Designed miniproteins, single chains, continued (5). Designs and how they scored, part 45

Each design is a single chain, and the fold is of that chain. pLDDT is the mean over its residues in the fold that is shown.

## One batch from the design tools (miniprotein)

Design m17548
Fold by ESMFold2-Fast:
Structure m17548 (fold): chain A 95 residues (1-95)
Amino acid sequence: SMSKIEETVKRIREVLDEYAPLIQKAKEENDMDKMNELLEEVKKRVKDILLEAGVPEEDAEILATLVANLLGSKHRTTAIRDSVTIVRQFLLDHY
């Protein structure tokens, strides 16, 4: 349902809003160890949310990895926007 999709997207957005500023700070400080630690935490939390929403393990892994890669490679605001868009579109197409 649309409401269930939006609840899942909201939970993922809350993770991104928490971690994106911390990842951006680690990038600015050139702290690669801290950045990688934070990216692994984001991947785990996003994957857990997707699994709880009924997304299959393989798809949850792929989406969570993509979200973490966006946060690692893009500017914070672009990474959050693109992650939310990709997750919402995936859930609309499959659920």
Scores: mean pLDDT 89

Design m17549
Fold by ESMFold2-Fast:
Formats: structure tokens, C-alpha cells, sequence
Structure m17549 (fold): chain A 80 residues (1-80)
């Protein structure tokens, strides 16, 4: 189990990327298409986009928990 705590601004940004990737995956886009969209829309690196897509896959599978607090966001992954 892997848990990451981020400040609210950074965590909210990462959550937005994960939510966007999850929406595209639910819409039937391939993993490769979602990576390309993240790079195009948000200007993230390909390696960062690959990481975000993996987290989105885990979120959709119920293997990632995202908790928002007033000052921070936590990301808990049950696979690693």
C-alpha cells in the first residue's frame, strides 16, 4: 500500500488530472489516447501522463482513494 500526501494546490491539480484521465477512459478512449490528451491539454511530460493514467485506472478499479481536506489531499493506492 502506497500513500502520498500533497498540499491542497498541488493535490487538487493532480486530482484534476486523474479525474480527467478517468473520464476519458470511461468514455472508451485507449490508454495511449489518454496519455496524448494529458500532454496536449495540460502540458505534462509523457512519463507524468503515464503515471496519471495508471492512477486513474486504479481509481476506476477501486484501488486508489483520494481524500481532500482543507489544507491537503491524500492519495492512497492499495496495489503498491
Amino acid sequence: MKSIKMDKETGKEVKELIDYAAELLKSGKTREEVIDELVKRFGVSRSEAERIVRMAEDLLAGKLKIEEKDDYVTFTEFIE
Scores: mean pLDDT 78

Design m17550
Fold by ESMFold2-Fast:
Structure m17550 (fold): chain A 98 residues (1-98)
Amino acid sequence: SLEEDILRGVADILLAVGITAERSRGNEKNAELLEKIRDLAEKIKSPEAQYLVARAALHALQGNRDEANKLLTEAEKKYPEEKDIIEQIRKLLDSIDV
């Protein structure tokens, strides 16, 4: 659907912006972690789950770890089939420095 295409597109843009912002700040560790998160997010079949993951990554970059974890938990609850990928992403987000 158009909504699903928009969610996937926005997710891709959010992660790309995050990677670029961290690299521009000289934070190569965070940029590398976000690239790994982007690679995992591309394997997510649900556009809404991919979008929630992208939002979680941006919240983690801002130090909003509680909101990041809530978004990941929402994605796992709505899309249990994506749980293994989302858990891998959660571990990478826990490694982000703020």
Scores: mean pLDDT 89

Design m17551
Fold by ESMFold2-Fast:
Structure m17551 (fold): chain A 94 residues (1-94)
Amino acid sequence: KAIELLEKAIELAEKAAEALRAGDREEALRQLREAIELAKEALKTSSSKFLVQLAIDQLEEAIRLIEAGASDREVLAQVRAAISMLELAIEKEK
């Protein structure tokens, strides 16, 4: 089930990126918080704990950047980095 949780976390992170591009920072924060919770759940059973933890750290940094009023570019860079780490974690679970 770690793969299913990681796939859902990626979906939520992608929705957060779409919300950011639409200017909806509140929706982006909601999606990012949900993605973090699913990634934390995946950590419990993932064989790629380091990659999942890196993704969580990147998503938490994205939230911090939004709350600090950082540019969409900076926030999107962190979200994309997290998605890449989650995708790599899924490949290692297979």
Scores: mean pLDDT 88

Design m17552
Fold by ESMFold2-Fast:
Structure m17552 (fold): chain A 79 residues (1-79)
Amino acid sequence: SDKTYEELLKLLEEAQRAVDAGDLERARRLLAEARKLLQQLSGEKKEEMQKRLDALQERLAEALRPTLSGLHLEVYEAE
């Protein structure tokens, strides 16, 4: 779907900017919308977009590591 493909590209570009800017909440929401649109694609287009989404998901996970590490270790909660 041409419209779906175009919207997905825009969402991925915005998600990349959000991750780079440290706006992790916005990046998470944009990636969630991108995943929904990805399900509407087929064949080669879906595979290409999946790889791009995976790369952004990895960048988001990297940016979230300090928060996730703190929660996982259950330390420094009591100030």
Scores: mean pLDDT 75

Design m17553
Fold by ESMFold2-Fast:
Structure m17553 (fold): chain A 93 residues (1-93)
Amino acid sequence: SAGAEEMKERLREILREHYEKGIDLTSLSEEEIEEIIREIEARERANPDLPEEERERLFPFAVKAAVLRAERGETPFSSAPFVKEMLEEIAKE
């Protein structure tokens, strides 16, 4: 329960930051979010050292795409390694 609350708070902070930058995730279609995650995956493959600042910026889209995929019976994780790493870091004590 503690880890879940910490993850929610972290996600709220990231989503608020992106909302203030003019990114409204509620206006994006499932397909648009999938296109963003595919771009993230392509960049990770081309550059494994994708900067943390760029990962933070793209993280909320990756999380939403993972949730939507899970709801469709697909894997809950993007193939982008940084999404798994960030979720594992958030889930740590």
Scores: mean pLDDT 52

Design m17554
Fold by ESMFold2-Fast:
Structure m17554 (fold): chain A 110 residues (1-110)
Amino acid sequence: MSEVDKIIKEFEEKIKELQEKIEKLLDKEKAEEINKVIEEFQKKLIEAFRSEDFTKEKVQEIWEEFLKEAEKIADTLSPEEQKKFNEIIDELNELVGKALEELEKLKEKE
């Protein structure tokens, strides 16, 4: 397994932990809807990370598409659920940033 594959695997494991946290924090139907959007986001992001054309700009485009879908869900939530949802979005953003930093450092070592 390459160093890139290791970074992606750790990212996937952290996303799974976040999805399990979402199931505990939100109603089942809302958790399922959010987790589906996160799964689609994760799939697109991992494809970008494995691409030879991997760029920060491509990751930013994928993140912006995710935020548009996430905003549609947020509009259906109560104020208390919106607060929890915003915390989830912030945590996801930190996970993406960490994976990007690790991949950038890997490029510097080559």
Scores: mean pLDDT 79

Design m17555
Fold by ESMFold2-Fast:
Structure m17555 (fold): chain A 55 residues (1-55)
Amino acid sequence: MAELRKEVREQLEALRKEYQAWLAANPDWSEAEKKEKAQQVSDEARRLTKEAEEK
């Protein structure tokens, strides 16, 4: 059980890194828009973790 969760965790870490790189590549965006993106990524990551656990 924990093994599958560990693999998902690595996927989440990659997603986070990609988001950070995306922010660096798009500094032109307003902080409000960046926050929206961050919230979406966070929500997606949380959902993915929950779904993977149930799957």
Scores: mean pLDDT 72

Design m17556
Fold by ESMFold2-Fast:
Structure m17556 (fold): chain A 80 residues (1-80)
Amino acid sequence: ALSLEQLKERLEELKKEIERAEKELPEAEKKLKEAKKSGDGVKFAAASLELIGLEITIRLGKKAIPKLEARIAELEEKEG
């Protein structure tokens, strides 16, 4: 089982990953629009994969945060 400290570290890492992905999302969307406008299928494929990767990171991360927070709260209640 993960310690309270390890769970807190994972939560902070996950929050940082989501924040980074959310900051990168507008630029990834811009790259996709530019690739689509250029008609370059290779650039479009690359930009699409980048956008999908960021969206997956945000989606899975947002689902994981409340679960990690609930587990941390349970462990803190047992230690306090």
Scores: mean pLDDT 82

Design m17557
Fold by ESMFold2-Fast:
Structure m17557 (fold): chain A 83 residues (1-83)
Amino acid sequence: MAADEAIEVLRKAAEELEKQGRTEFAKMLREDIENVEKAKKENDLRKAALDVYGGAVILERAGLTEFAEKLYELAQKLIDEAE
């Protein structure tokens, strides 16, 4: 499921930010992960897509462009699943 893949990508990116000492970006991304998990529990795929997109923007700002690109792709998949 695209939401599960997005959560895993977000967690790996947060670990990378923490490893690099970028504590503020890591904190923002951890909060975004909680929002995605909540939207998934509520079966709100459109909300999940928006929160995944938010995570991509955070990672783009942090310079983790490869993680950001993957999350943009997963956000689009979530929108397509929401039909």
Scores: mean pLDDT 85

Design m17558
Fold by ESMFold2-Fast:
Structure m17558 (fold): chain A 64 residues (1-64)
Amino acid sequence: TARDLALYALSRFLSGRISESEAKELLLKGAELLDPDVQEQVRELLSRGDLISAAQLIIDAAEK
């Protein structure tokens, strides 16, 4: 699920297991499972390097 993918990407990135580029790619894939408006917001956050806020947005959106 989008939530599981976002949690996976965030946990691996924060533990140094994957690169920022890999984490961004996983977060974008997760966002693709959600509303297009969420996808746009995630892309904006990732362009700023805000991986934590991007992951949180995906998790929150997936709960709805």
Scores: mean pLDDT 82

Design m17559
Fold by ESMFold2-Fast:
Structure m17559 (fold): chain A 70 residues (1-70)
Amino acid sequence: GEAENREAAEIAARGLLAAGARSAEAVATKDKVTITVTSADGRVGVGEAEGYGEKAADKAGTQAAIRAGL
């Protein structure tokens, strides 16, 4: 559900911070995860994935990281 997606998204966001992001924000609904990351250089990347749990969060996080140049 939404709580599970939020928890997975928050874990993915913390992983991006550990990887060198300046900031990471996670927004989750029952069937979608959105992660917005800002790199140390100020580049912003947004990743979105439809789905549930860790798989959706990891996909969104990976897209955000690539788009931010991480």
Scores: mean pLDDT 83

Design m17560
Fold by ESMFold2-Fast:
Structure m17560 (fold): chain A 69 residues (1-69)
Amino acid sequence: SEELREEILKIVELLRQGKYEEALELTKELVEKYGAEKIEREVVRLYLAGEISTEEANELGRLIKEASK
């Protein structure tokens, strides 16, 4: 969804700024709201669309796994 896309891009911006703890907190909120699988699918979509880099997609994958514990 467009809302989920914008929220993931906010996490990417936090990571670009080195704000890892804030990025993790927002990721935990998104996992609670949408579930990890839905977020992972949207990350793949953004990556294939060229909106995020390979490094950003990998870092998001790590955050989602940590947030899902």
Scores: mean pLDDT 87

Design m17561
Fold by ESMFold2-Fast:
Structure m17561 (fold): chain A 77 residues (1-77)
Amino acid sequence: HAAKRREAAEMLAQIYRAIQEGKLEEALKLVDEFFKKHDLELRQSVLDTLRLAVRYNPENELLKEVLEKVEEKLKES
């Protein structure tokens, strides 16, 4: 469990860097890759982390777009 959480945190950090650099396409690609590698429970953990990040960074429109895409994929899965 700890190893999976660490991998999720590292991938999420890469997503945040892509957002910070304004690379929406790269951020969405990383989200897709994450969802291919990890089960539903870990995806839900990432969703909670993204919601918290949006709360602390309300000016970041790209972060909100990534969150919306993650929520959409979780509903489809």
Scores: mean pLDDT 72

Design m17562
Fold by ESMFold2-Fast:
Structure m17562 (fold): chain A 62 residues (1-62)
Amino acid sequence: VDDAIRQGERAQKAFDDALKQGLSQDEALKRAQAALDPGWEAELVTLPDGSVTVGVIPPEPL
């Protein structure tokens, strides 16, 4: 359970850092994916206001 929060924080930080460097959303997603442990997946999530963020998918079912 704590791992999901930690993975999400690492992915979000990598994504935000990449966007601040002027990288595309695709490149930012790749950096978020690289920040996760093996088996975890990063995904682009569109928020209701039209902004985009990163979600994470765990390798094991709940």
Scores: mean pLDDT 77

Design m17563
Fold by ESMFold2-Fast:
Structure m17563 (fold): chain A 69 residues (1-69)
Amino acid sequence: SNEQALQALNLGVQALRKGDVAGGLAHLAKAVELGKGNEQLANQARKLAAQEPRLAPVLNDAAEGFKTP
């Protein structure tokens, strides 16, 4: 669901901030799987990328994943 996808996106960002790269990427992959085709989630990931420059590459990849069917 959209709610679960957003939760997974937020968990991924928090894990990456703590240096848990494997856990963060796993959460982002789950978010993309749950939120495929969701433009609102793509926009949220881009917003987070702008706020978190260190994480921008992985968050922009997630945004593209949300746009892809």
Scores: mean pLDDT 84

Design m17564
Fold by ESMFold2-Fast:
Structure m17564 (fold): chain A 100 residues (1-100)
Amino acid sequence: MSLLEQAKQLLDEWEAGKLSFEELEKRLLELVREAAATLSPEELVALYKELAQAFREVEAKLSPEEREKLRRVMTKVENEVLAALLAAGVPLESVPSIPV
């Protein structure tokens, strides 16, 4: 299963009430950290764009309270990606801002 497919499965399980918010956050951050360790900077940016799209699709179905929780997870994921790109020598100015 791809990292993106694993992330989408976690979002689906959380939406279905099978996974806690804390477990969703933990597992998504673990997947992003694994991606940062294994993928090139270009592949990591591509994965982040796909994850951001998946988050927007899920967010559209959520209550305001759940949207705020998901946005906090999205912010943490973005920070992990940006930190990994910076550590790899990619200047922050070269990373496109994706609307949340």
Scores: mean pLDDT 75

Design m17565
Fold by ESMFold2-Fast:
Structure m17565 (fold): chain A 100 residues (1-100)
Amino acid sequence: SAYEKHLKKILELLNEIGKAVVEKDYEKMKEKLEELLKEVEEAAKTFSKEQVQKLLALIYSVLDILIKHSDEEAKKLMEEFRKKLEEIAEQHNIEMPPLL
């Protein structure tokens, strides 16, 4: 299904972001965060609010874990990305997942 394809791509992007955090590859981290943002924007236009909220909850959970294991530069990039996710959620009237 289209939803399963998006979910698999989001999981792959999150894995690549995690790898970039460990490797301190800030350029790759930026690239993969930008790709993830585009996937979330597409999902918000395509899927139900409930489905998008579940995707956002997954992304927020993984980002929270990665931030706790990141240096200051990686934290800054992921916090800037989180703010962009919040803007997308607001634009599409999607309830934000609770912060863990």
Scores: mean pLDDT 83

Design m17566
Fold by ESMFold2-Fast:
Structure m17566 (fold): chain A 96 residues (1-96)
Amino acid sequence: KAVAYLNLGIIDFHLGNIKEAEKNFLKAIEIAKKIGNLYIEGLAYFNLGDLYFFRALGYEEEAIKYFEKAKEIFKKLGNEKDAKLAEIRISWVKER
């Protein structure tokens, strides 16, 4: 279920349906938390960070917030690669 909402959010993001993408990522996070799926929760936070990062100037704090949540989760999972990717995204936002 969480994976389905994550995938719908990604599709909406690519189509430019920003509000629908946001809703779907938030729903993926809600379900992932309920079932204890940390990996899907981390992926949904990361994609939500990307959504705010590419949405426009003025959403930098929201982008950083979600990338930091993703980084924390990936670190808890021992997923160093995805945690480092989130850290790189945070640095890109801060360098704007």
Scores: mean pLDDT 85

Design m17567
Fold by ESMFold2-Fast:
Structure m17567 (fold): chain A 67 residues (1-67)
Amino acid sequence: GPPRLARALHDYEPARPGELGLRAGELVLVTGERTAADGRRLWEAESLVTGRRGLVPADALEVLATL
């Protein structure tokens, strides 16, 4: 799908390897979507602040724009 610009709604601490830690207000590019083994919707994200990449729960992010 098209990339999306999003913002972290709150601080997020990685629960598993491959997850991306975020601070509240951090801007990210969402480039993909995955379903976790427990059924949670995860987004593939790159922090525009730190340059780090990983998976973030979709409910931790606010979509600002579709690119």
Scores: mean pLDDT 84

Design m17568
Fold by ESMFold2-Fast:
Structure m17568 (fold): chain A 89 residues (1-89)
Amino acid sequence: SLRERLLAELREANKTLEEPLSEETLERLAEALAAAGLRSLDEYWQLSAEQRRAIAAAAGISESTLRRMVLEYQVAKGVKLLVEGVEKV
């Protein structure tokens, strides 16, 4: 399901945070993102500002916290791809 896929991505994103969000918060985020029709966190920037605020509010966090989490996840994913590329000789 979209919810389970998004929850898996959110759990990976949560590992990049110095202060991880609770599992309950991640589950609420996954439900709200799936309800908005997102297939992955990469689609977060396709949402309107109003939709992003509503999703964060549904999980009990600020939109700025959610935005930071998505950005940190995308940066970490990009860094992993670069590191893997260097090790493939």
Scores: mean pLDDT 77

Design m17569
Fold by ESMFold2-Fast:
Structure m17569 (fold): chain A 90 residues (1-90)
Amino acid sequence: TPLEKAEELLKAAEEIEKSKDLEKAKEVIPKLIEALKDKHPLVRAAAAKALGRIKKVFGDDEELMKLIDPALEEAKKDKYEEVRKAAEEA
């Protein structure tokens, strides 16, 4: 379900925040960026929140920010206010 998918994305980000595992972050980030284009606004909002949590840990990694920042800028233009707010808070 969209709710289960959203929870899975947030859990992945929580595990990355906890472990500070850069290799795991590199593996998960492309999946989160794809999830920003999901059919369900709940999933897109969760993906934006998850990317924001990863940015707080790895914000100084220029290569990761080159992937994350453009994706979040597009999410700030989303049709649903909840997705836009999640991206702005990221």
Scores: mean pLDDT 86

Design m17570
Fold by ESMFold2-Fast:
Formats: C-alpha cells, sequence, structure tokens
Structure m17570 (fold): chain A 72 residues (1-72)
C-alpha cells in the first residue's frame, strides 16, 4: 500500500537535510534548490533521502535530489 509520512516526519526530514547542507557550507541558492526537490518528492523518496543522510551517504542523497530537481 502507499507509504504515508506525517507532517512532523516531513519537517524532521527537511531539518535533517538543512543540517547536512549547513555542515557543508552550501550556497543559499543550492540549498533552496535541494529543499525544493525534497518537497516535490514522494513520501517513499523523502524517506530514502532520510535513510541516505542518516547513513552518511551524502553523495547518493545529493544525486537523488538533483535527479528530482532536473526532472521537474
Amino acid sequence: GPIVVSPEEREAILRRLEEAMDRRGLHPSVRTMLLHALRQMSPEEQLEVRRLLDAGRWDEALRLLLDIFFSS
């Protein structure tokens, strides 16, 4: 069945991404792009981004976010 993510869980995923970007000193325009991409993702894709970030797999998380952004 469809995966459902609560509003609180979505905010936690967004905050986790912001923390990962802050640690890397990313430019504000790039941060805006990646946050927009995360908001356009399905719940399943948002959970996958969280999983990758929690596992320290930033390059894979970044690739997934960029793939969504450029497919929008």
Scores: mean pLDDT 83

Design m17571
Fold by ESMFold2-Fast:
Structure m17571 (fold): chain A 86 residues (1-86)
Amino acid sequence: MRIELGEERSRVTVTFSSEVSPLEAVRLVLEAAERAGVSVVDIRVEVGENVVVSLTLIGSREQIERFVELLLADPRVLSVEVRPLE
């Protein structure tokens, strides 16, 4: 993928409560991405004490912020961490 002027590439890590299944976690992340208008490059799911979804997003800063806000509005989301990839 190519990044256009004004778009950011970010690694996002979302931690879900232990009650959330891996499939539900992926579904919640994809719905938030669609609503925010961000592009998803990859998704990795890790199952431990909690379900952790790591994904790479491409979008404007405003779209990425909206994605984070949509996820944090769900009480089953414990944390969202965003790391710019440059």
Scores: mean pLDDT 81

Design m17572
Fold by ESMFold2-Fast:
Structure m17572 (fold): chain A 107 residues (1-107)
Amino acid sequence: SAEELLREAMEAYQRGDLDKVIEIARKAVEKLRELAEQYNDPLMRRAAELAEQGIEALKNGDVEKAEEYASELTRIAQELRDQGKTEAADYVRAATAALVAGIELKR
């Protein structure tokens, strides 16, 4: 679940485990892709694409670009919540939290 991924991201952050944080972000992206296909939702698909780009930026040490993707994902999570798409919004928040944790560990 999104809540479990969020908890795992916080625990990995507390341990300084960057690899685990990236793994959790990828799991959130996989769930977002599943939801995007299930609902044929372009905003969910965009969120998954941006989260994947954020993971790539983080892996490349481009923390400023990763932060830009995390900021846009925060906006999309709010839009999804406002549309009543709460499950997708929660997975976007989990991916965003993992990206922010990874950014902080790289600084």
Scores: mean pLDDT 88

Design m17573
Fold by ESMFold2-Fast:
Formats: C-alpha cells, structure tokens, sequence
Structure m17573 (fold): chain A 99 residues (1-99)
C-alpha cells in the first residue's frame, strides 16, 4: 500500500466520522477516562484526545505530521509508525471537518 492510497482511505473514514458529530462529542469523556490495556492502545487513545482538544491550527499541523509519519512508516517498514500516523490523520481530519 502506498502513502496516497492510505491517505485516501483515511479521508473517507474522516468524512463518515464527521457526519456523527454528536456521537463523537458523547465519546469524548469515555475516551478521556479510558484506561488502555496496552501501550499501543494508550498511544492511539492519546492521539484521539489530542485531536479532540486541538485548535484548527493545531489540527492542520497534526495532519501534516501524520502524513509525514505515514510516509516514513511505509519507507522504513515501521508498522507501528504507519498505524500511529493513520490513526492521528483520521482523528485530526474528522475533528477538523466538525469544527
């Protein structure tokens, strides 16, 4: 999978998530109080929390950083970096669309 293909899939997920603004806002307290059972899930939770509490300018910066992580993960074969980048991109794009 190339970076552009991955980014296109994440954008579709973000669009579907943005349609459910009220559901996303209801999940905010649950996400904030979620005790992740693994370090990987804890990082994913923290990415979502940062996106939900970010300003528009911070979200745009996070999108740029996430795209760079996705490209680096693909180039280096770092699956964890790739997945973290996808998750951060999805969260930031979804939040930006419902601001």
Amino acid sequence: MDAEEALAKVEKIAEETAKNKEELEKLLPEIENFEAPSPSMERQRDIVLRALNASREELEERIREAEERIREGIETGDKELFVEGLFELAAALARLKIL
Scores: mean pLDDT 64

Design m17574
Fold by ESMFold2-Fast:
Parts: C-alpha cells; sequence; structure tokens
Structure m17574 (fold): chain A 90 residues (1-90)
C-alpha cells in the first residue's frame, strides 16, 4: 500500500531528523516547536492513511512547514516539502 509506505517513511525520517534535533536541543521554546512539528506530521499521516483526506493531510504539512520556518531549520523545511510532494503522488 502506497499509503502505508508513506506512513513508514514519515515515521523513519521523523526519527532520523527530528529525534536527534530534539535530543540536542536545550532551548525549551525550540523543543516545543520540534514537538509541535512532530504532532502536525502525525496528524498528516492520520488524515492521509486512515481518513484518506489528502486535503487535510496537506494542511497539517503546511502547518508543520510554517513551524519549521519559525524554528529556522532548513533541513526540516526541505524534509516537509519532500513529504508534501510525496503526498501529492498518493
Amino acid sequence: SEYLKFAEEVDRETLEVIGPLLKAETDPEKQKLLLEIADELGKAVYYAVYEKDLEKALKELEKALELAETLGRPELVEFIEKLKEKLKKL
């Protein structure tokens, strides 16, 4: 299933990108933003995989993108933009 592969990819990349950043982060405001990004990514997976609502999934990714831009982490911005393109292929 392309939807399950999308969920597996989001989970894997979240652990590989956001996990290490969260472990290294000492600023509580930036920790909060990283956790909010992870939450919005989880909501995007929920809407895409379980609800099959790609419009809602995309809106959650757009929220994650805005948070990543606020955080000032270009690697997170690039990661979320890649997820938006993958979502469009579902």
Scores: mean pLDDT 83

Design m17575
Fold by ESMFold2-Fast:
Structure m17575 (fold): chain A 85 residues (1-85)
Amino acid sequence: DDVRLELIRLMNELSELLGEFNASKVVQIVAEATGGDLRKMVETLKKILEALKKKDLDEVRKILREAGATDEQIEEVIKIIKESL
């Protein structure tokens, strides 16, 4: 329950930076990478959000790789971020 509320808060913060559609797409990719583990999703999204605030795309790549994302999934997220910023 608390983890789900945290996920909603992170989606809202990502939506402010990337737009709602792009934020939802990033969350979907993170869900696929983590196998739907809500705890891992929340931790991964928190780290991504902090890296985005610093405009550190290399850190976003590392975070996604550690979460289990494929190179194709990482590339898709980076493209979304570049088009949104």
Scores: mean pLDDT 85

Design m17576
Fold by ESMFold2-Fast:
Parts: C-alpha cells; sequence; structure tokens
Structure m17576 (fold): chain A 94 residues (1-94)
C-alpha cells in the first residue's frame, strides 16, 4: 500500500530526528490506512513501530499480536478501534 508506506517512511524520518511522539502518530496513521486496505500484517507492524518509538516494547508486542489476531479473524472494525484508542493515548502524552 503506497499511502501506508509513505506514512511509515515519514515516521522513520521523525524518529531519526528524536521526534518520537510525531513518529508514533505517523506509524499509527499508516496502521489505519493498512486496515482500510485489508493489510492486517502491515497494520500490526506499524502499531508495533509506533509503541517502540515511544519506548514501550512490551506494549508494542501485545498491540501487534492483538491487531494481527483481529485482522486474521476478519474483525477489521475492532482492529481500527484498538489503533484509534492507541492514537488518542499518544495524543494525550504529547
Amino acid sequence: MKEAKELEEEGKKLEKEGRYVEAALKYLESALKAIDAGDGKLAAQSVRKALEALGMPGAAVSAQETVLSLTNAGDYDTAKLVVERIRRAVERRG
């Protein structure tokens, strides 16, 4: 997915600049676009990158597994709600 990959590359650039909250938000936008495209694997990986950028590796693994499990079950609506909840938590932090 071109749009999701562009957001992921923007996230990587922000992370290299030490702008971790902005990087995490770009990775979460990438995850939402991947869910809308039916790409659960990319969505799960992008959620993991967002939480790893915030220094939360344990939460990153758990969120990746949750999103991947939901999308593998075809429950894209609940996967999207999980990502949106994470996005709102990140916005409150930064």
Scores: mean pLDDT 84

Design m17577
Fold by ESMFold2-Fast:
Structure m17577 (fold): chain A 72 residues (1-72)
Amino acid sequence: SHLDEALALVRAGRPPEEVARHIVEYGREKGVADTGEIYARVVLQKAREGATPEELAALVERARSLIDTLAA
């Protein structure tokens, strides 16, 4: 899934823009694009603030939980 790819990218130390892109795509896939875009922006902001890979992974999992809840 797009969020599993986002988690892999975070753990590989890839640019946060790549992580954000996958969150946006997951939101679109689930029909909640606005929520995906919001969490993508949060990931970019937290990465700029020096968030660790563990903190970014937690944000990706929070995005998954919220998007899946809203899509249900």
Scores: mean pLDDT 86

Design m17578
Fold by ESMFold2-Fast:
Structure m17578 (fold): chain A 86 residues (1-86)
Amino acid sequence: SAAEKLAEAKEKLEKTQTLAVQLAYPLTELSPEELAAKQKEAPKMLEEAVALAKKLGVSAGIAQKLLDEIKKAEEGVKKYEEKLKA
């Protein structure tokens, strides 16, 4: 169902955002509240990391791949939310 697909898309988005935060803040213990707040900022942090890597002439591959996956997951959530609204 569309509701099941929306739940799957939201779970994938949450997991990808969590991974991005863990990569941006390695060795930093975040509370669940801090983690939730930073998950919404993950795409911006990855965009800054990609821009810095390109400026320094180093590989941004992992950061770019995660940024693309977050954006894809966000599009999936929006698509299924719109289907449930109609």
Scores: mean pLDDT 71

Design m17579
Fold by ESMFold2-Fast:
Structure m17579 (fold): chain A 98 residues (1-98)
Amino acid sequence: SLEELLAEARRLEEEARRLEEAAGKFGQGFYLYSLGNYEKAEEFAREGAELLGEEVGQRVESLSPEEQIAKLAELATEAYARARELRARARALREAAA
C-alpha cells in the first residue's frame, strides 16, 4: 500500500501540473483577447483545452468576443482551483506514506 499511495500521489501531481499548464494557457488567451489579438488568443485557448481533453470552440462557439474573454477567465479559475485541490490530496498521501 505504501507503493500504491506514492503512485497515486504521483498521478495527482501530474494531473495538477497539466491543469496548471492549461490555466496558464487560458490566462494568456484572456490577456491577448483583451488586447484585440484574437488569433493568438484562440491559439492559447485551444492549447489549454487540448491539455484537458476538451475543445474551447465547442464550449464557446455561440458566444460574443466579450463572453469568450469571460469564459477563458472562468476556465483558468476552475483549472487553478482543481490543481490546488489535487496538490493538497497528493501532499496528504505523501504524508501518509512517510
Scores: mean pLDDT 80

Design m17580
Fold by ESMFold2-Fast:
Parts: structure tokens; sequence; C-alpha cells
Structure m17580 (fold): chain A 80 residues (1-80)
């Protein structure tokens, strides 16, 4: 999974803001610390608390991260 994490982080750094990168990293760290936590709303709340921002700010940052990952996947598909 380290290779997957490195690839995701590289894509986010290339296509997303530092805020989106931080939000994704916080969510990933929470998932590693609490692997049994599957409730999306609770994950977002914990990420918001960790980053000192609102849940809405985390959702916006994660939408940006998802868009960046979709762009990276599309670019890879076009290159193949």
Amino acid sequence: SDAVRAAVEAALRAHASPRAVRAWEALYEIALEEPELTDEEELLRKAAERLGVSVSAVRRALREAEAALRAAVAARAAAA
C-alpha cells in the first residue's frame, strides 16, 4: 500500500492545492489509526478537528483531491 500512497500523494501534489493534500493526508492517517471506523461523516469530523477547520472545508478539499486523482487517472489512460 506504500506504493499506492506514494502514487496518490504525487498526483495530489501535481494537481491539487496544499490544502487538499493536507486534507487527504489527515484522512489517510485517521484511517490508519482507526481502521474499524467506516462512517464517512465521522471520518470527515475527525479530519476537520485534526486540521482545525470546518467539515465543509474538509469536504471541499477532498472534492478537489478527488478531481485531481481523476485527472491523474485520465492522463495515465490517455498515455497508455
Scores: mean pLDDT 79

Design m17581
Fold by ESMFold2-Fast:
Structure m17581 (fold): chain A 74 residues (1-74)
Amino acid sequence: MLSQEEALEEIQKKMSEAVKEMETLSAEEVRKKTEELIKEIREFAEKNNLPKEDIDLLVGLVKHEAKKILEKKE
């Protein structure tokens, strides 16, 4: 299993890659990708025993980044 710090780094990498991909997607696809990413982050974080507060913070960051991308597309 990864340490909590290694798990956070891996999640941040996944988020960064997903955000770059979302810039090339339609608004509808961004919404779907955001939901999938949130699910993936929750599952990965829980598997690596991250605190609920850290998981909620990461999910909040994903929603914030997705909102910025959607505002540029609408």
Scores: mean pLDDT 79

